Designed miniproteins, single chains, continued (3). Designs and how they scored, part 91

Each design is a single chain, and the fold is of that chain. pLDDT is the mean over its residues in the fold that is shown.

## One batch from the design tools (miniprotein)

Design m11158
Fold by ESMFold2-Fast:
Formats: C-alpha cells, structure tokens, sequence
Structure m11158 (fold): chain A 87 residues (1-87)
C-alpha cells in the first residue's frame, strides 16, 4: 500500500534528520512562510509523539490548501522516497 510506504519513508527520514535537522522539500518550500512554520511545528510534534501518520495528514492538508499538491500526490511523493530507500 502506498500509504504504508509513505509512513515508513517518513519514519526513516525523521530518524535520519535527527542527525542533520529537518529540511523542507521543494514542494514544502512553495507554501507561505506561515504554512512552512506550521509544517516545522508538526514535524517536531511527530518526532516527540512518533505520530508519523499525523504528520503525513498535516503535510497533505497544508500542501492541498496551498494548491501545491493534492492529498494523494503527497502520499505518492513520500511513497516514491520509500522505493529509493529500498534500492
């Protein structure tokens, strides 16, 4: 399932980003400064609570409201990261 792959990719990324810090994707950089701040807050909360699915839903909402990506396209984006990690 693409959703499971997206969640696993986010978990792996958050564990790796503990070493280097969270960086916004190109799509996430295309939203307003306020929306970027919201994503950074959601990332911090997800790291503390291990709620990766909650973070995914917040990214979907922010990018869809901004007209950058649909909720389904966000799932596809993170699922593609999973395939790259598997290779």
Amino acid sequence: DKLKKAIEALEYRMKKEEEVGYDLSESEKNVSTEAQKRLLEAYKKARETKDYEGFLKEVQRVLEEAGVKTADEVIDMYAADYEALKA
Scores: mean pLDDT 72

Design m11159
Fold by ESMFold2-Fast:
Formats: sequence, structure tokens, C-alpha cells
Structure m11159 (fold): chain A 72 residues (1-72)
Amino acid sequence: SEAQQLYQRGQELLRQGDQAARQGDYERALDLYDDALGLLHQALRIQPSPDIQQAYDQARQNQQKVEQQIAD
């Protein structure tokens, strides 16, 4: 389904964002998390599911942690 394709793409970008954050590349991490959140939000609008919601919440939390790291 379209929702599953968006979910898979969103999860891939979330993984890439996590990798960038671990490397200290916070600018790249934020860009990747923004893209992941957009795709996961679209997936949730089509098909609300706990798995997609969890991925969205994780991306949001990871984005906020990186934003906090930069803001300090």
C-alpha cells in the first residue's frame, strides 16, 4: 500500500538521521528527521497504525534531542 511504502521510506530516513546524529552531523540529522517525519505523517493520514505512530514519535524525539544539543 501507499502507506506501507511511505512507512518504509520514513523508517529508512530515520535510520540515516540516527547515523548522522551519532557521527555528530547534526545539520544532516535534522534534515533527515524532517524528511522522515513528513513521510511518516503522510503514512499516518492514510493508515493510522501503532507501528507507524511509534516510528513518528521516535523521529520527533530524536529530532528534539538534536535540536537541544545545538541550542546549548
Scores: mean pLDDT 89

Design m11160
Fold by ESMFold2-Fast:
Structure m11160 (fold): chain A 79 residues (1-79)
Amino acid sequence: MIERIEEAIRRTGSDDPEEALKAAQEAVRLINEAPYLSKEDLERLGEIAAEVASSPNLDAQIFATMVLIAIAVKLIELE
């Protein structure tokens, strides 16, 4: 599960905006639907998404930020 989410997050940095959007949607769904994600897993995924969001590509910034919001919401739910 976590490897699949990591792959989807990295694909939000794609040069193809359609692929990047599809990857962001997949990552958000996988995070929301995952039966188990620890706080440590979510923090690690957040670090990867933050790295992609630091890209000079505006689409990558937007799509990776969508994933960061999903991770933040999931972290709050774990409390």
Scores: mean pLDDT 81

Design m11161
Fold by ESMFold2-Fast:
Structure m11161 (fold): chain A 58 residues (1-58)
Amino acid sequence: GSMREQILKEIGAKLRAIGDAIHADIGRKNGGGEEVVERAIELVKKYGVKLNDERFPG
């Protein structure tokens, strides 16, 4: 496999973990961070990292 794809996959996983933590904190303080997390996920998808959206919105 290519190093590029492996690195992007790892970055995507870490970004999601950070995003979940931010969601938990900012969401409870009346939000604003949701759009930032959504944009980060969109960028990861554009770079070819597959994210399972079946459960993400719910």
Scores: mean pLDDT 60

Design m11162
Fold by ESMFold2-Fast:
Structure m11162 (fold): chain A 102 residues (1-102)
Amino acid sequence: IVEKLKDKDPKVRIEALKEAGNSTDEEEIRKAQPGIAEALFDKNKEVRLAALEAIKNIAEKFGYLSPEVQKALEDVLKNSKDPEIVRAAIEAIKAATDAYAK
């Protein structure tokens, strides 16, 4: 996963984000968190949406997000003017909040 997140092909990066969102390996997810945070600022909108979906799925499964991902989500909410990106970011944050509520 981690190596694929750095790939020059956006399709490979989307696949890596889907693998991260579907993974049950908590250590693999921890190692992928920096790359997922970077993907939130990717030039390709589909990669950014895939990153938001992966973050939502990770939050629902493990009840946590790394500080890097949390900061990146805050930056997306503050700076993005794309309604689709903002909506997906809100859904990801809600998933994390609901998971922390037990």
Scores: mean pLDDT 76

Design m11163
Fold by ESMFold2-Fast:
Structure m11163 (fold): chain A 66 residues (1-66)
Amino acid sequence: SEAVEIGKEVLSIKTLEEAEKLAKEYGVDIDWIRKNSPSDEQKKQRLIFEVAMRRTRKLSEAERRE
């Protein structure tokens, strides 16, 4: 299922660099997160969260259209 794929994708993110790369693909404002997150760990966690939220919203919308 697509929900399982989303979970696997976000759980595979180990580094800040990987989180930033994936977040750019989903249109996340990385500059805003950098300015509002003082530590690299907080930046990584926020980027992962934003990716997961955007993927979940798209999944929910697609399932409702079918």
Scores: mean pLDDT 70

Design m11164
Fold by ESMFold2-Fast:
Structure m11164 (fold): chain A 99 residues (1-99)
Amino acid sequence: MTAEEAERKAEEYLEKAKEAALKGDEEKAAEYAERAGFWAAHAMGGYAREGRLDRAAELAERFAERMEELAKIAKGKAAEAAKRVAEQLRAFAEDARAA
């Protein structure tokens, strides 16, 4: 799977997480948020292996921002999952920019 394909999957799961959150399905929203984070990490790793550290950092920062927005509309487990994924992605972006 290419980094671009992983980024697309991350985007798809983030949209599913948002839809589930809007429906009040906290469990599904949390699951989809975690899956979005997983695919974002895969895309970031792919870009980093290509030597595209700036692209990896930009992806991580952008997805962290979108997870932070999801956390504002989500509740319970979904809000906690979105916040945790955002924190992980911001840490990845910081490490990538420090390298």
Scores: mean pLDDT 85

Design m11165
Fold by ESMFold2-Fast:
Structure m11165 (fold): chain A 65 residues (1-65)
Amino acid sequence: KKIILGILGKLSEEFKKKYPKIEEGDLVLLEEGSEEALVKSSKTDEILKVPKEEILPYIEVEEEL
């Protein structure tokens, strides 16, 4: 099972309005075959589920685990 760890870069205003708990620099976990990404909110320490297609444009750094 392939897992990719990412870091969020600059977010759009539209993204911030839709996901107010997510900030630049937050960690993203992408699992191969999953439609959702897992984002660790630095604001709340919650793990949030976000559709991959909505978050992929904002990932600045990727590392395969």
Scores: mean pLDDT 80

Design m11166
Fold by ESMFold2-Fast:
Structure m11166 (fold): chain A 69 residues (1-69)
Amino acid sequence: SLAEKAREAAESGDTGEAVHYARELAKQLGLTDEELQKLAIEEAKKMGVPSDGRKATIAAAKRLAELAE
């Protein structure tokens, strides 16, 4: 599933794959690009890291996988 692929990419630290599957999951969940960016900002804030950084992107992908089940 897309959720499994997003989680696997996040766990492996593959930012490119995490971005790709996060966008596909966001589309499946009916989220806009703006809502996806907001999710990345929220995860970045929790970790104290830049919202456009690798860690924020990976955390957003993992969070979307959790929301998709």
Scores: mean pLDDT 75

Design m11167
Fold by ESMFold2-Fast:
Structure m11167 (fold): chain A 72 residues (1-72)
Amino acid sequence: MEALRAALAELRERAEEAARRIEAGIVDEETEEVRREVAAILKEGVRALAAAGELSEEEAAELIAALDALAA
């Protein structure tokens, strides 16, 4: 479970830093690219957690759908 805990910590740090960059005024033409990259990183993390059995299939699907909407 150490690897999963480390992965969660890294995902949280990446999500917080990416969100901070977006909210700090990267709202120009690059905002969509940043949003897409954040969604891709988080989706990969959700898939990894689902594969490890830490998330239900339903929870993982809902999170991925929300991240897809964020990237749109």
Scores: mean pLDDT 68

Design m11168
Fold by ESMFold2-Fast:
Structure m11168 (fold): chain A 67 residues (1-67)
Amino acid sequence: EIVITGPTVTLYVELKRPLTEEEIATLRALGARFGFDRHRNALLLTVPAAAVEAVAALPSVARLTQV
């Protein structure tokens, strides 16, 4: 089933290093949906708009670009 909850944004997330298990758990708790990307240290992420600041604050995140 497809569940849409509030306004969401799609982000291209560039990482300083691979995400830790704790960071992945945090993203899942924020309602993040992981997209497909071929870059080892980059991913597409769909998150609630309110969660963008929390994503940017993760230690492994270098920068965010909205798609």
Scores: mean pLDDT 75

Design m11169
Fold by ESMFold2-Fast:
Structure m11169 (fold): chain A 72 residues (1-72)
Amino acid sequence: GELGEEAKETMKRILEAGEKLGRIGRGVGAVLRAIGAAVQAGLDGASDEEAAEVGLEEARRRLEELEEELEA
């Protein structure tokens, strides 16, 4: 799988959503939370691939929240 490309695209979309909301810091915060989720999964014994999947899933949730705010 193109996990790196999916992560890159998701993080890019998070940052773009934050910019569109006029709140770049919210996009950065969402990216950092996704990274934190991946780090925590790794500390809990997940493989590198599993930790990356956890981070990507968190990133997707944060993106959805920001995109919903843009549509409100």
Scores: mean pLDDT 80

Design m11170
Fold by ESMFold2-Fast:
Structure m11170 (fold): chain A 61 residues (1-61)
Amino acid sequence: MLEEGEKHLKQAEEAFRQGDAKAGLEHLKKARELFLKAGVSEQEINDKIEELSLKLAKERA
């Protein structure tokens, strides 16, 4: 389940990079659900999402 969550997180990054906010948000939602099932804490999940957001922001700057 952890690997599946990471896969969806990567797909969210790809979708956002392509400008597909709908697909990006859908993959992000699935990644969060899978991480929770794998026992990842809410704090750690939030940290992963924040890291992705900062990474994407740097690419746009």
Scores: mean pLDDT 78

Design m11171
Fold by ESMFold2-Fast:
Order: structure tokens, then C-alpha cells, then sequence
Structure m11171 (fold): chain A 91 residues (1-91)
């Protein structure tokens, strides 16, 4: 199903984010983990409600977060961008 594909994508993204977060300082890791945990909770709520669009928005937020880490974006900007994407999921 479409939802199962979205779940698989989320799992792969979360694993990659966990790996890349280890390149950040311990304090930056804590801040990034907080926004990852919030996006993950929103993803789990969307899945529970069979909300494919909400789940896709959460995956897009995770993709953006992963890209920001890969590009070496300053942590304050990673967090600000993640919070903006979280607000988009909530709409």
C-alpha cells in the first residue's frame, strides 16, 4: 500500500539521520533529536489515523532535515527549518 511505502521511507530516513547526527556536537545532537522526536510523533499519529498526506508531510520534513545535516547547515538553522516544517505538518 502507499502507507507501507511511506513507512519504509520514514524508517530509512530516520536511520540515516541517526548516523549523521553522530557527526554533530553532543549539544547539537540533543537539539536535533528533539525536532526528530516531534516529527516522528506526528508521523506515528498520521499512520495511526491512516492519514497518508500527513505521513507524507512528515517524511518530507525528515528529508529536509537530512539534507540540512548533509549540507553542513548551522545547527540553529537546522532547528529553525525543522520547526517550520513541523508547523506545515500540523496544518
Amino acid sequence: SELEKVKENAEKLLKRIDELMKTLSPEAQKQVKEVVDEITKLFEEAVKNNDVEGARKAVMALKGLLRDIEEGTPVEDIIARAKSRIEEIKK
Scores: mean pLDDT 87

Design m11172
Fold by ESMFold2-Fast:
Structure m11172 (fold): chain A 69 residues (1-69)
Amino acid sequence: DEAVEEIKKNSKSDEELKEKTSRVLYYLYEIFKKLGFETIEFSVELDKSELSEEEQKIVKKVLEEYKKL
């Protein structure tokens, strides 16, 4: 799971990894399901997600990696 790998790189502990993974994956799933891979529309939904700045950066990085597949 590429999302898990990206979160792991940006987490300092296993507990932080689990919490960030769960929350980021949930929001990624909702965003992808609702908007697909439309980047402009995705940016608007990301602002509404109430994710932290760090979590938003992880979400953007994961989205870019998925687009390359």
Scores: mean pLDDT 58

Design m11173
Fold by ESMFold2-Fast:
Structure m11173 (fold): chain A 82 residues (1-82)
Amino acid sequence: RPLTPEEFKEGVIRLLETIAERYPEYQELAKKAIEEVKKIDPSTDEGIDKMIEILRKLAKESKHPEVQELLQQYIDELEALK
């Protein structure tokens, strides 16, 4: 079953919480990203674009391949919702 925009937002928050827990060097970046994502309305194209931008920014700052791969998977899935 395809995820709804609301389920994707919850998934993105969980991903960012996992990154903050497993990669202490990204904890502050992930916390800021979580605060930004929580304010987004995932039911709008503008909200989806904002989530993609937050994940792209975190991916650019991350040098860990596993983190970059996870972020890219979520970006691709969010793009598919448009």
Scores: mean pLDDT 79

Design m11174
Fold by ESMFold2-Fast:
Structure m11174 (fold): chain A 96 residues (1-96)
Amino acid sequence: DIEEYVKTIFEKGSPEIKELVEKLMARLEELSKEDTPQARMERSAIRGILRIVAEFLKRGEEEKALQVLKEGMSLLDARDWEGIQALLEAAVAELR
């Protein structure tokens, strides 16, 4: 379902959102060449971020989509997996 999320993002997202998502997609592709627990965890985190961004964009909540994307990318760079989990759980609560 990554392809469906990316399609939604490129149809509905701002230029800034699209640029950041292209960076995440490149990172996800690089990680696809690795089969380590760390690589699997990072791929799962990226997929979660992309799903949440697509869901906010479907609802017209572009500012929330951009916030989750920026915060998620910052947490990925810090390798803060607990922070990413908390971010995604909070976003899922807002989507419901």
Scores: mean pLDDT 86

Design m11175
Fold by ESMFold2-Fast:
Parts: sequence; C-alpha cells; structure tokens
Structure m11175 (fold): chain A 95 residues (1-95)
Amino acid sequence: EAKKLLKELEETFGDTPLGRLIIEHTRALLEQIIQGKPVPQEVIEALRERAAAVNAAGLPELSPEQVEKLRRLEERLREIAEKAKAGADPAELWE
C-alpha cells in the first residue's frame, strides 16, 4: 500500500518542488507508521496548512485536482495508520 501511494505521488507531483517535499515527508511518515509509531497529528496538519498556503499563493503548477489529492493523502495516511494499529503485517503495508 505505501509503495503504491508513493508511486502515485511521484507520478502526480514528482516534477515540482512542492511534490518532492511532500514525497520526502510521506516516506518518513510511512516508515514511522509501519514501524508501529503513531502518526503525529501536527505533521498531518502541517501538510494540510502547506497545501492551503500554496493554493492561496496561486502557484500555477497546482490545479484544484492536485490540491484535492494532497487532502486525500492525509486520509490515506490515516487509513494506513489504522491498519498498522489493528495489527496489519508491516510487509503488506509497504506493498
């Protein structure tokens, strides 16, 4: 699941500076989640605030669809965290 999420992010945002930053932070969060560490809510909130700030700044490289994908990233990270908390296999969470 994590590898698929990261690949989707790379295909959607990999060529933008913001996209590279999001991918880097997402990799770090997924590593923490899958190791059984809690996802810091502050980090998820910071990603949302960054997406909102970028949209407000009117960066031409971000479409409304891309902003929505950033919001859905939070939802997917939370879903992976819930599965990890429920005792899902770390190897399956990475695939």
Scores: mean pLDDT 65

Design m11176
Fold by ESMFold2-Fast:
Structure m11176 (fold): chain A 65 residues (1-65)
Amino acid sequence: MKLSIEKMLIMAAAEETGVTSFEIEERDGKLVVRIKTEDEQQREQAEKFAEIVKKRIPDVEVEIE
């Protein structure tokens, strides 16, 4: 139940920031979000997404590639 809510919050943050290229992985009951970026604009979107996600879900890890 908790992870389902966290995944929903991640999806909402992605829609808010325009991030479309990411993967969600589960490690030891925590979620890891990997965001793939190809340019500076996508990196800025990814950073905004990461800030929103970390604020809403303190236990999440966000990796920007």
Scores: mean pLDDT 78

Design m11177
Fold by ESMFold2-Fast:
Structure m11177 (fold): chain A 70 residues (1-70)
Amino acid sequence: SVDELLAEVKAQVDAETAEMIESIVAAASKRLNTADVEEILREMLAAAKAGASQQDIVLVADKKLTELLS
């Protein structure tokens, strides 16, 4: 679920980045279906587990949002 994936991604980042991710997910949920939001969160989680920086994790979300909104 989106809530479960969001909790897992937030556990991989600091509090400031977690708040930013919550805002991104809230905005995405207004324009995308649940499956697309889960795909964004899965890519963010994969990046975090691969050792990506906080900035790069956010950039993954932005890139995927752009692709899904096109």
Scores: mean pLDDT 84

Design m11178
Fold by ESMFold2-Fast:
Structure m11178 (fold): chain A 60 residues (1-60)
Amino acid sequence: ALYRVKRDIIVNAGEPVVVKKGSIVHQLSETEAIVTQPDGTQIRLTGNVAQYLLTYTEPI
């Protein structure tokens, strides 16, 4: 499923990373997601941080 990030969010992905509003989250599993930022940069998230980010998203 695809989700859109509703606001700028700081997540810990080994270091603090800002996920921009409008980023697209492709959920692979409960603990894995790929985030595509508006500039095209992709970040792979693993663990609880993937679920945490989804609390700030809306379905596409």
Scores: mean pLDDT 81

Design m11179
Fold by ESMFold2-Fast:
Structure m11179 (fold): chain A 74 residues (1-74)
Amino acid sequence: SALDEVLARLDALLARAEAALRAGDWETYQAVLNEMKALYTRFLHETDDPAARARVTARMNEYGRRLRALLAEA
């Protein structure tokens, strides 16, 4: 489904963001964050399903917490 595809893509982008952050690669980190935000915004614009919207938003909030925790260790 489109939901499963966007969640899988966002998970892959999170892994790249975490790897870039750990490597001190701020250029790649910022590029990946921008790609995640663009993908999330596009999905919300194209999807009227409240359950799918809530699930993607909850996943993005979890990613934000994880990335902030990694930033605090840097």
Scores: mean pLDDT 86

Design m11180
Fold by ESMFold2-Fast:
Structure m11180 (fold): chain A 100 residues (1-100)
Amino acid sequence: SKKEEFEKLKEEAVKYIVDLIIYGIENGMPEDEIRELLLEVFKQLIEAAKNLGYKLTKEDIDKLREKVIEEVRKNLTPEQAEKAIRIIDKVYEELKKLLE
């Protein structure tokens, strides 16, 4: 069903975002570059959801943010995780403006 495809899309987005953050942080990618790449991923996610007949909600973004933060805390050092969370929060603030 389209609902199952939408849920799967959100799960895949979490995994992709986590992998991108871990790669960027571990390879010393500039914070602004990671931020821009994450914004592009979310833009693609919004478009993919729309193509399935769904609107990505603020609540969907909140849940996705929580899952991403949980995974980066598990996979990065405390200092790296703090940096990742700062980037995630900047992306989240920009996304809130797009969803209002």
Scores: mean pLDDT 86

Design m11181
Fold by ESMFold2-Fast:
Structure m11181 (fold): chain A 96 residues (1-96)
Amino acid sequence: SEEVKKKIIELAEKFKEDLLDVARLFGYSDEKIAELQKLADEFIERLKEAKTVEEYLNIVDEFERKALSLIDNPMARIFVHSGALALKKKIEEIFK
């Protein structure tokens, strides 16, 4: 469904913006912010290609793993994990 995809992309874009703001607040370098932004942009492009709920959830899990590889601050890591979990729950609710 195009409406389903649109809602998921809107949620992912919000998660990306919040994540970049959190990374800036915790003093990550411009280079790390750029790497994180590139990962988030690739994440959103992958979501545009997804066809099933399982594919959406797998893409979120992959993004979380990659983002956590760039982030060492404990509070920023909690934000990534919590944000990814919240996004997965919202995706599952959309497909109910």
Scores: mean pLDDT 89

Design m11182
Fold by ESMFold2-Fast:
Structure m11182 (fold): chain A 77 residues (1-77)
Amino acid sequence: SMEEAKKLAEEAAKELAEKYKPLEDQAVRTVITTGDTSPAEALNAEIRKEMEELAKKIAEETGVSEEFALKLLQEAL
């Protein structure tokens, strides 16, 4: 259901944010201290990949589309 998909997306987004916050903070410090944006770019790519994988799982469990599940994850972050 849509409601179940939203709940799963909110829970997944919270766990994703908690997991990646220390890495995001480190990437920001690297940009500020060295000017190197490469760690931030690599981290954004990894976060995007995990969001796509989570969207597939939510879609499979709830019957919504992967695109819709990904949108819910993006809105919850």
Scores: mean pLDDT 83

Design m11183
Fold by ESMFold2-Fast:
Structure m11183 (fold): chain A 61 residues (1-61)
Amino acid sequence: DKVKEIETLFKKALEEAQKYLEKGDRRKAIHVLGEVISKLTGIDLLSAEVIAATLLRQLEA
């Protein structure tokens, strides 16, 4: 099931990103989330990292 596969990949990326955020490494958190977004959507990594950074800002507010 492709939906379950996507969910699993996203959950793993969120867990890794959260660990980096707890260490204060926002850049690595953005990169990890950007990579999974890029992989799932086919968007280039730079654009995916912009999306990831925007999502993290909203979750932190």
Scores: mean pLDDT 80

Design m11184
Fold by ESMFold2-Fast:
Structure m11184 (fold): chain A 86 residues (1-86)
Amino acid sequence: SLLSDAEVKANAAEIVRAVALSVYKTAKPEQARDIAEALKRSADLYYEAGDLEGARWAVEQLRKLAEETGDPEGMRLADEAEKRLA
C-alpha cells in the first residue's frame, strides 16, 4: 500500500536529518547555512508528522550549529523551529 502523508513526512525527516548531520562534521563554513536549512526542514517534517521527539532533536542540532557558526540566519531558523514546538 501507499504510505500515509504522516509516514512520508516522518521518513523524509529522518533522511534529511541523517544527511545533514553526516555532512555537518566535515562541512566547510560556507555549507553551514545549507545544513541549517536542511535541519530546519527536518524539524518541520517531524512536526507535521506528529513526531515531537524527532522535531525536538532536529531543533537541538540546528541550535547547536547556529551557536557554533554565529550565522544570524541560522539563529533565526532555530528560533522559528523552537517557537513551533512551544
Scores: mean pLDDT 78

Design m11185
Fold by ESMFold2-Fast:
Structure m11185 (fold): chain A 74 residues (1-74)
Amino acid sequence: SEEQLQADIDRGIVDITIGIEKTYVERLLGPEEAERIAERAQKKADELMAQGKPVDEVVKEITRLVDEEVERLR
């Protein structure tokens, strides 16, 4: 169905975004912080998607969360 296809695409976009962010954080802060931040991003994404937020908004919120966590870990 169109709805199922769109849901699969949206999930794919979110998963790819988290993967890119995780790689970015790993290069800056190492693998332990990358795992922690990726887990937080995944939980946030799951929450927003459960609320019916559009994928664009989910991606923006994930990126913001990662940026804020990176800024905090000095």
Scores: mean pLDDT 86

Design m11186
Fold by ESMFold2-Fast:
Structure m11186 (fold): chain A 80 residues (1-80)
Amino acid sequence: ADEVIAEVRRLVEELKEAVKEAVKEGKSKEEIMQIAFEILGKLLEKLRQLYETVPPDRFLAVVKEAEAALEEVKKLIEEA
């Protein structure tokens, strides 16, 4: 369980950093979205694994952390 939570947190950080780097490099919104969707797909798969592994309260706490990060990413893409 702890390993899956660590993977989710790592993917969240990877997503934020990859989007920030792409924006800094002057990539198009389409290219930034493609990068974001690839990492998001991996994140969703890890969240599915976590759902089967941990109690609902722990799962919801991790989902809330991920949702906050996704809102930051959405804002970065919209501002690009």
Scores: mean pLDDT 80

Design m11187
Fold by ESMFold2-Fast:
Structure m11187 (fold): chain A 87 residues (1-87)
Amino acid sequence: SEAAELQEELVEAARALAEALVAGDVEAAREAARRAEEALGRLLRLRAEGKLSQEDFDAAAEAARAALAARAEEIEAFYAAHEEELL
């Protein structure tokens, strides 16, 4: 379905964004963010048109957030482990 394809695109873009941020690749991060915004915008339009339930939209958004959060926690754990060295 269109919604399932857009959910997959959103999660893939979120994962690519997280990887680019961890690598410090600003250009890759910008491109991944652009793809994520496009997929999210299309999902929001489907929801507004009544073609996608709030539950399905929330599930797609949560999957994308989880993909980002997995790498964000890794970054936070790295900084926590090296806190004294960063002072």
Scores: mean pLDDT 76

Design m11188
Fold by ESMFold2-Fast:
Structure m11188 (fold): chain A 66 residues (1-66)
Amino acid sequence: MMSIEEKAKLLYERLVAMMSPHDPRVFEMIKNGDLPGAPQELLDFVATLSPEEREEVAEKLKELIP
């Protein structure tokens, strides 16, 4: 089982590769699990997270994107 920190780090690495981690829509995508025009691979990853894990990953991601 992956930790929340590991999940946040993997999401950050994928964001850097596929879109800007500074895109303001990133947090909407994580919290809602949906964003028109977002890469499907990112949406699929977020879909593996529970609602509680989505909030925690979003907060950890803010620590990685100061």
Scores: mean pLDDT 73

Design m11189
Fold by ESMFold2-Fast:
Structure m11189 (fold): chain A 100 residues (1-100)
Amino acid sequence: SSSQIDKLVEQVNQLLVEIMRAVDAGDRDKINSLLDELEGLLKKAYPDRSEEISEFVRWSRDQIDKALASEDERKKAVTLTAINIRAIGLIEELALEAKR
């Protein structure tokens, strides 16, 4: 339902805010823990799409690792924006396919 998707988007946005704070702090353990929480949340909502969700989380982890290694605040901001856009796009795609 639309309300269930809205709740999922709210939960994902909350995790993304926490990931942003962990990236700003350089807290690798917390970043990994929060990405695992995001993966679990999405897989619970869409258990038949686990491969696509795992790919998104793996990509996000890799992008954050590269941003942290660069020590560039602009690259960190661009990376976090890209992850946010892709996360919302993934939820929209999964929700559309669940209606088929």
Scores: mean pLDDT 83

Design m11190
Fold by ESMFold2-Fast:
Structure m11190 (fold): chain A 94 residues (1-94)
Amino acid sequence: APLRIEVRLTHKEVAADGTVLLSYHLYDAETGELVGGALIIVDPAAQRALIRVTTTDGRVRTAELPVPAGASEAEVEERAVAEAVRLLQEMLAE
């Protein structure tokens, strides 16, 4: 079974151009051990979210998600966080 991940927001910044920067710590939900981090950059004008996931051993994966016109910030954040968790689970299964 994939490792259950607990996500904790560590930083949120909204730039003057509407770009949102979100940083998360990712924990093993069973043990409470830190297993990785995620950086999410939401660019509503470009209709994209960029996701970078880093494991505690220094491996990195990136992904890009489309942001539909009119999507709420909460909806975009939920989708981006879900993708970050998926990437981390995939990396930890290797």
Scores: mean pLDDT 85

Design m11191
Fold by ESMFold2-Fast:
Structure m11191 (fold): chain A 58 residues (1-58)
Amino acid sequence: MIPSVEETVRRLRGLSLAEQQEYAIELLRKMQEENVPEDEINRYQRAIEDVMGEQEAA
């Protein structure tokens, strides 16, 4: 099941940068397999990029 944008953002904030990258790749792959519209995929991609940009490696 594809999580909401809000749940995706919440999950990513709890992960390390490496885990965020892995999660993003897997989520986007699942969305493509589920034939999610491109505009929805782009919305998730932007949210993911925003979260990853906010998080700095220690």
Scores: mean pLDDT 76

Design m11192
Fold by ESMFold2-Fast:
Structure m11192 (fold): chain A 60 residues (1-60)
Amino acid sequence: ASEEVIKKAEEARELAIKEGRLDVLEVSTSIGRTLREIGDRFEEGLRTGEAPPPVPIVEA
């Protein structure tokens, strides 16, 4: 069911490239990567029982 959402996101990326809106695409990618990294580290902390690492603040 969420497959359509992923496909739409890919199409939006192609349109951004065609329209020369790479700056917007770059900012969105940076935010997404940072959030994923925060989540991954937090989950690992929960698994090992150690305190989670400092959470970076994202201001884009």
Scores: mean pLDDT 60

Design m11193
Fold by ESMFold2-Fast:
Structure m11193 (fold): chain A 87 residues (1-87)
Amino acid sequence: DLEALRERLIALAREMLDLAAAGKDPPPSLHEEALALARKIAELLGLSSEEVERTLIDGTKLKISPHEARIIGEAMFEAADERVENR
């Protein structure tokens, strides 16, 4: 279910933002889960899976498609907007 995958990704984004606000780095396992969810969402939307190499904040190198990166970015913005509206 596309909606359930998006909700889970937004929940992970909230967790990552909460960790960042507390001055903590998100563990690599959160990045892995976010990437897996973004890949499933991209596949369901019929988007290209062509990968580009990205370096994560902890120095981990990751191959990710531009669409997967956008999906993650959108979830991060959604979580951030929700946080601003509640303040």
Scores: mean pLDDT 68

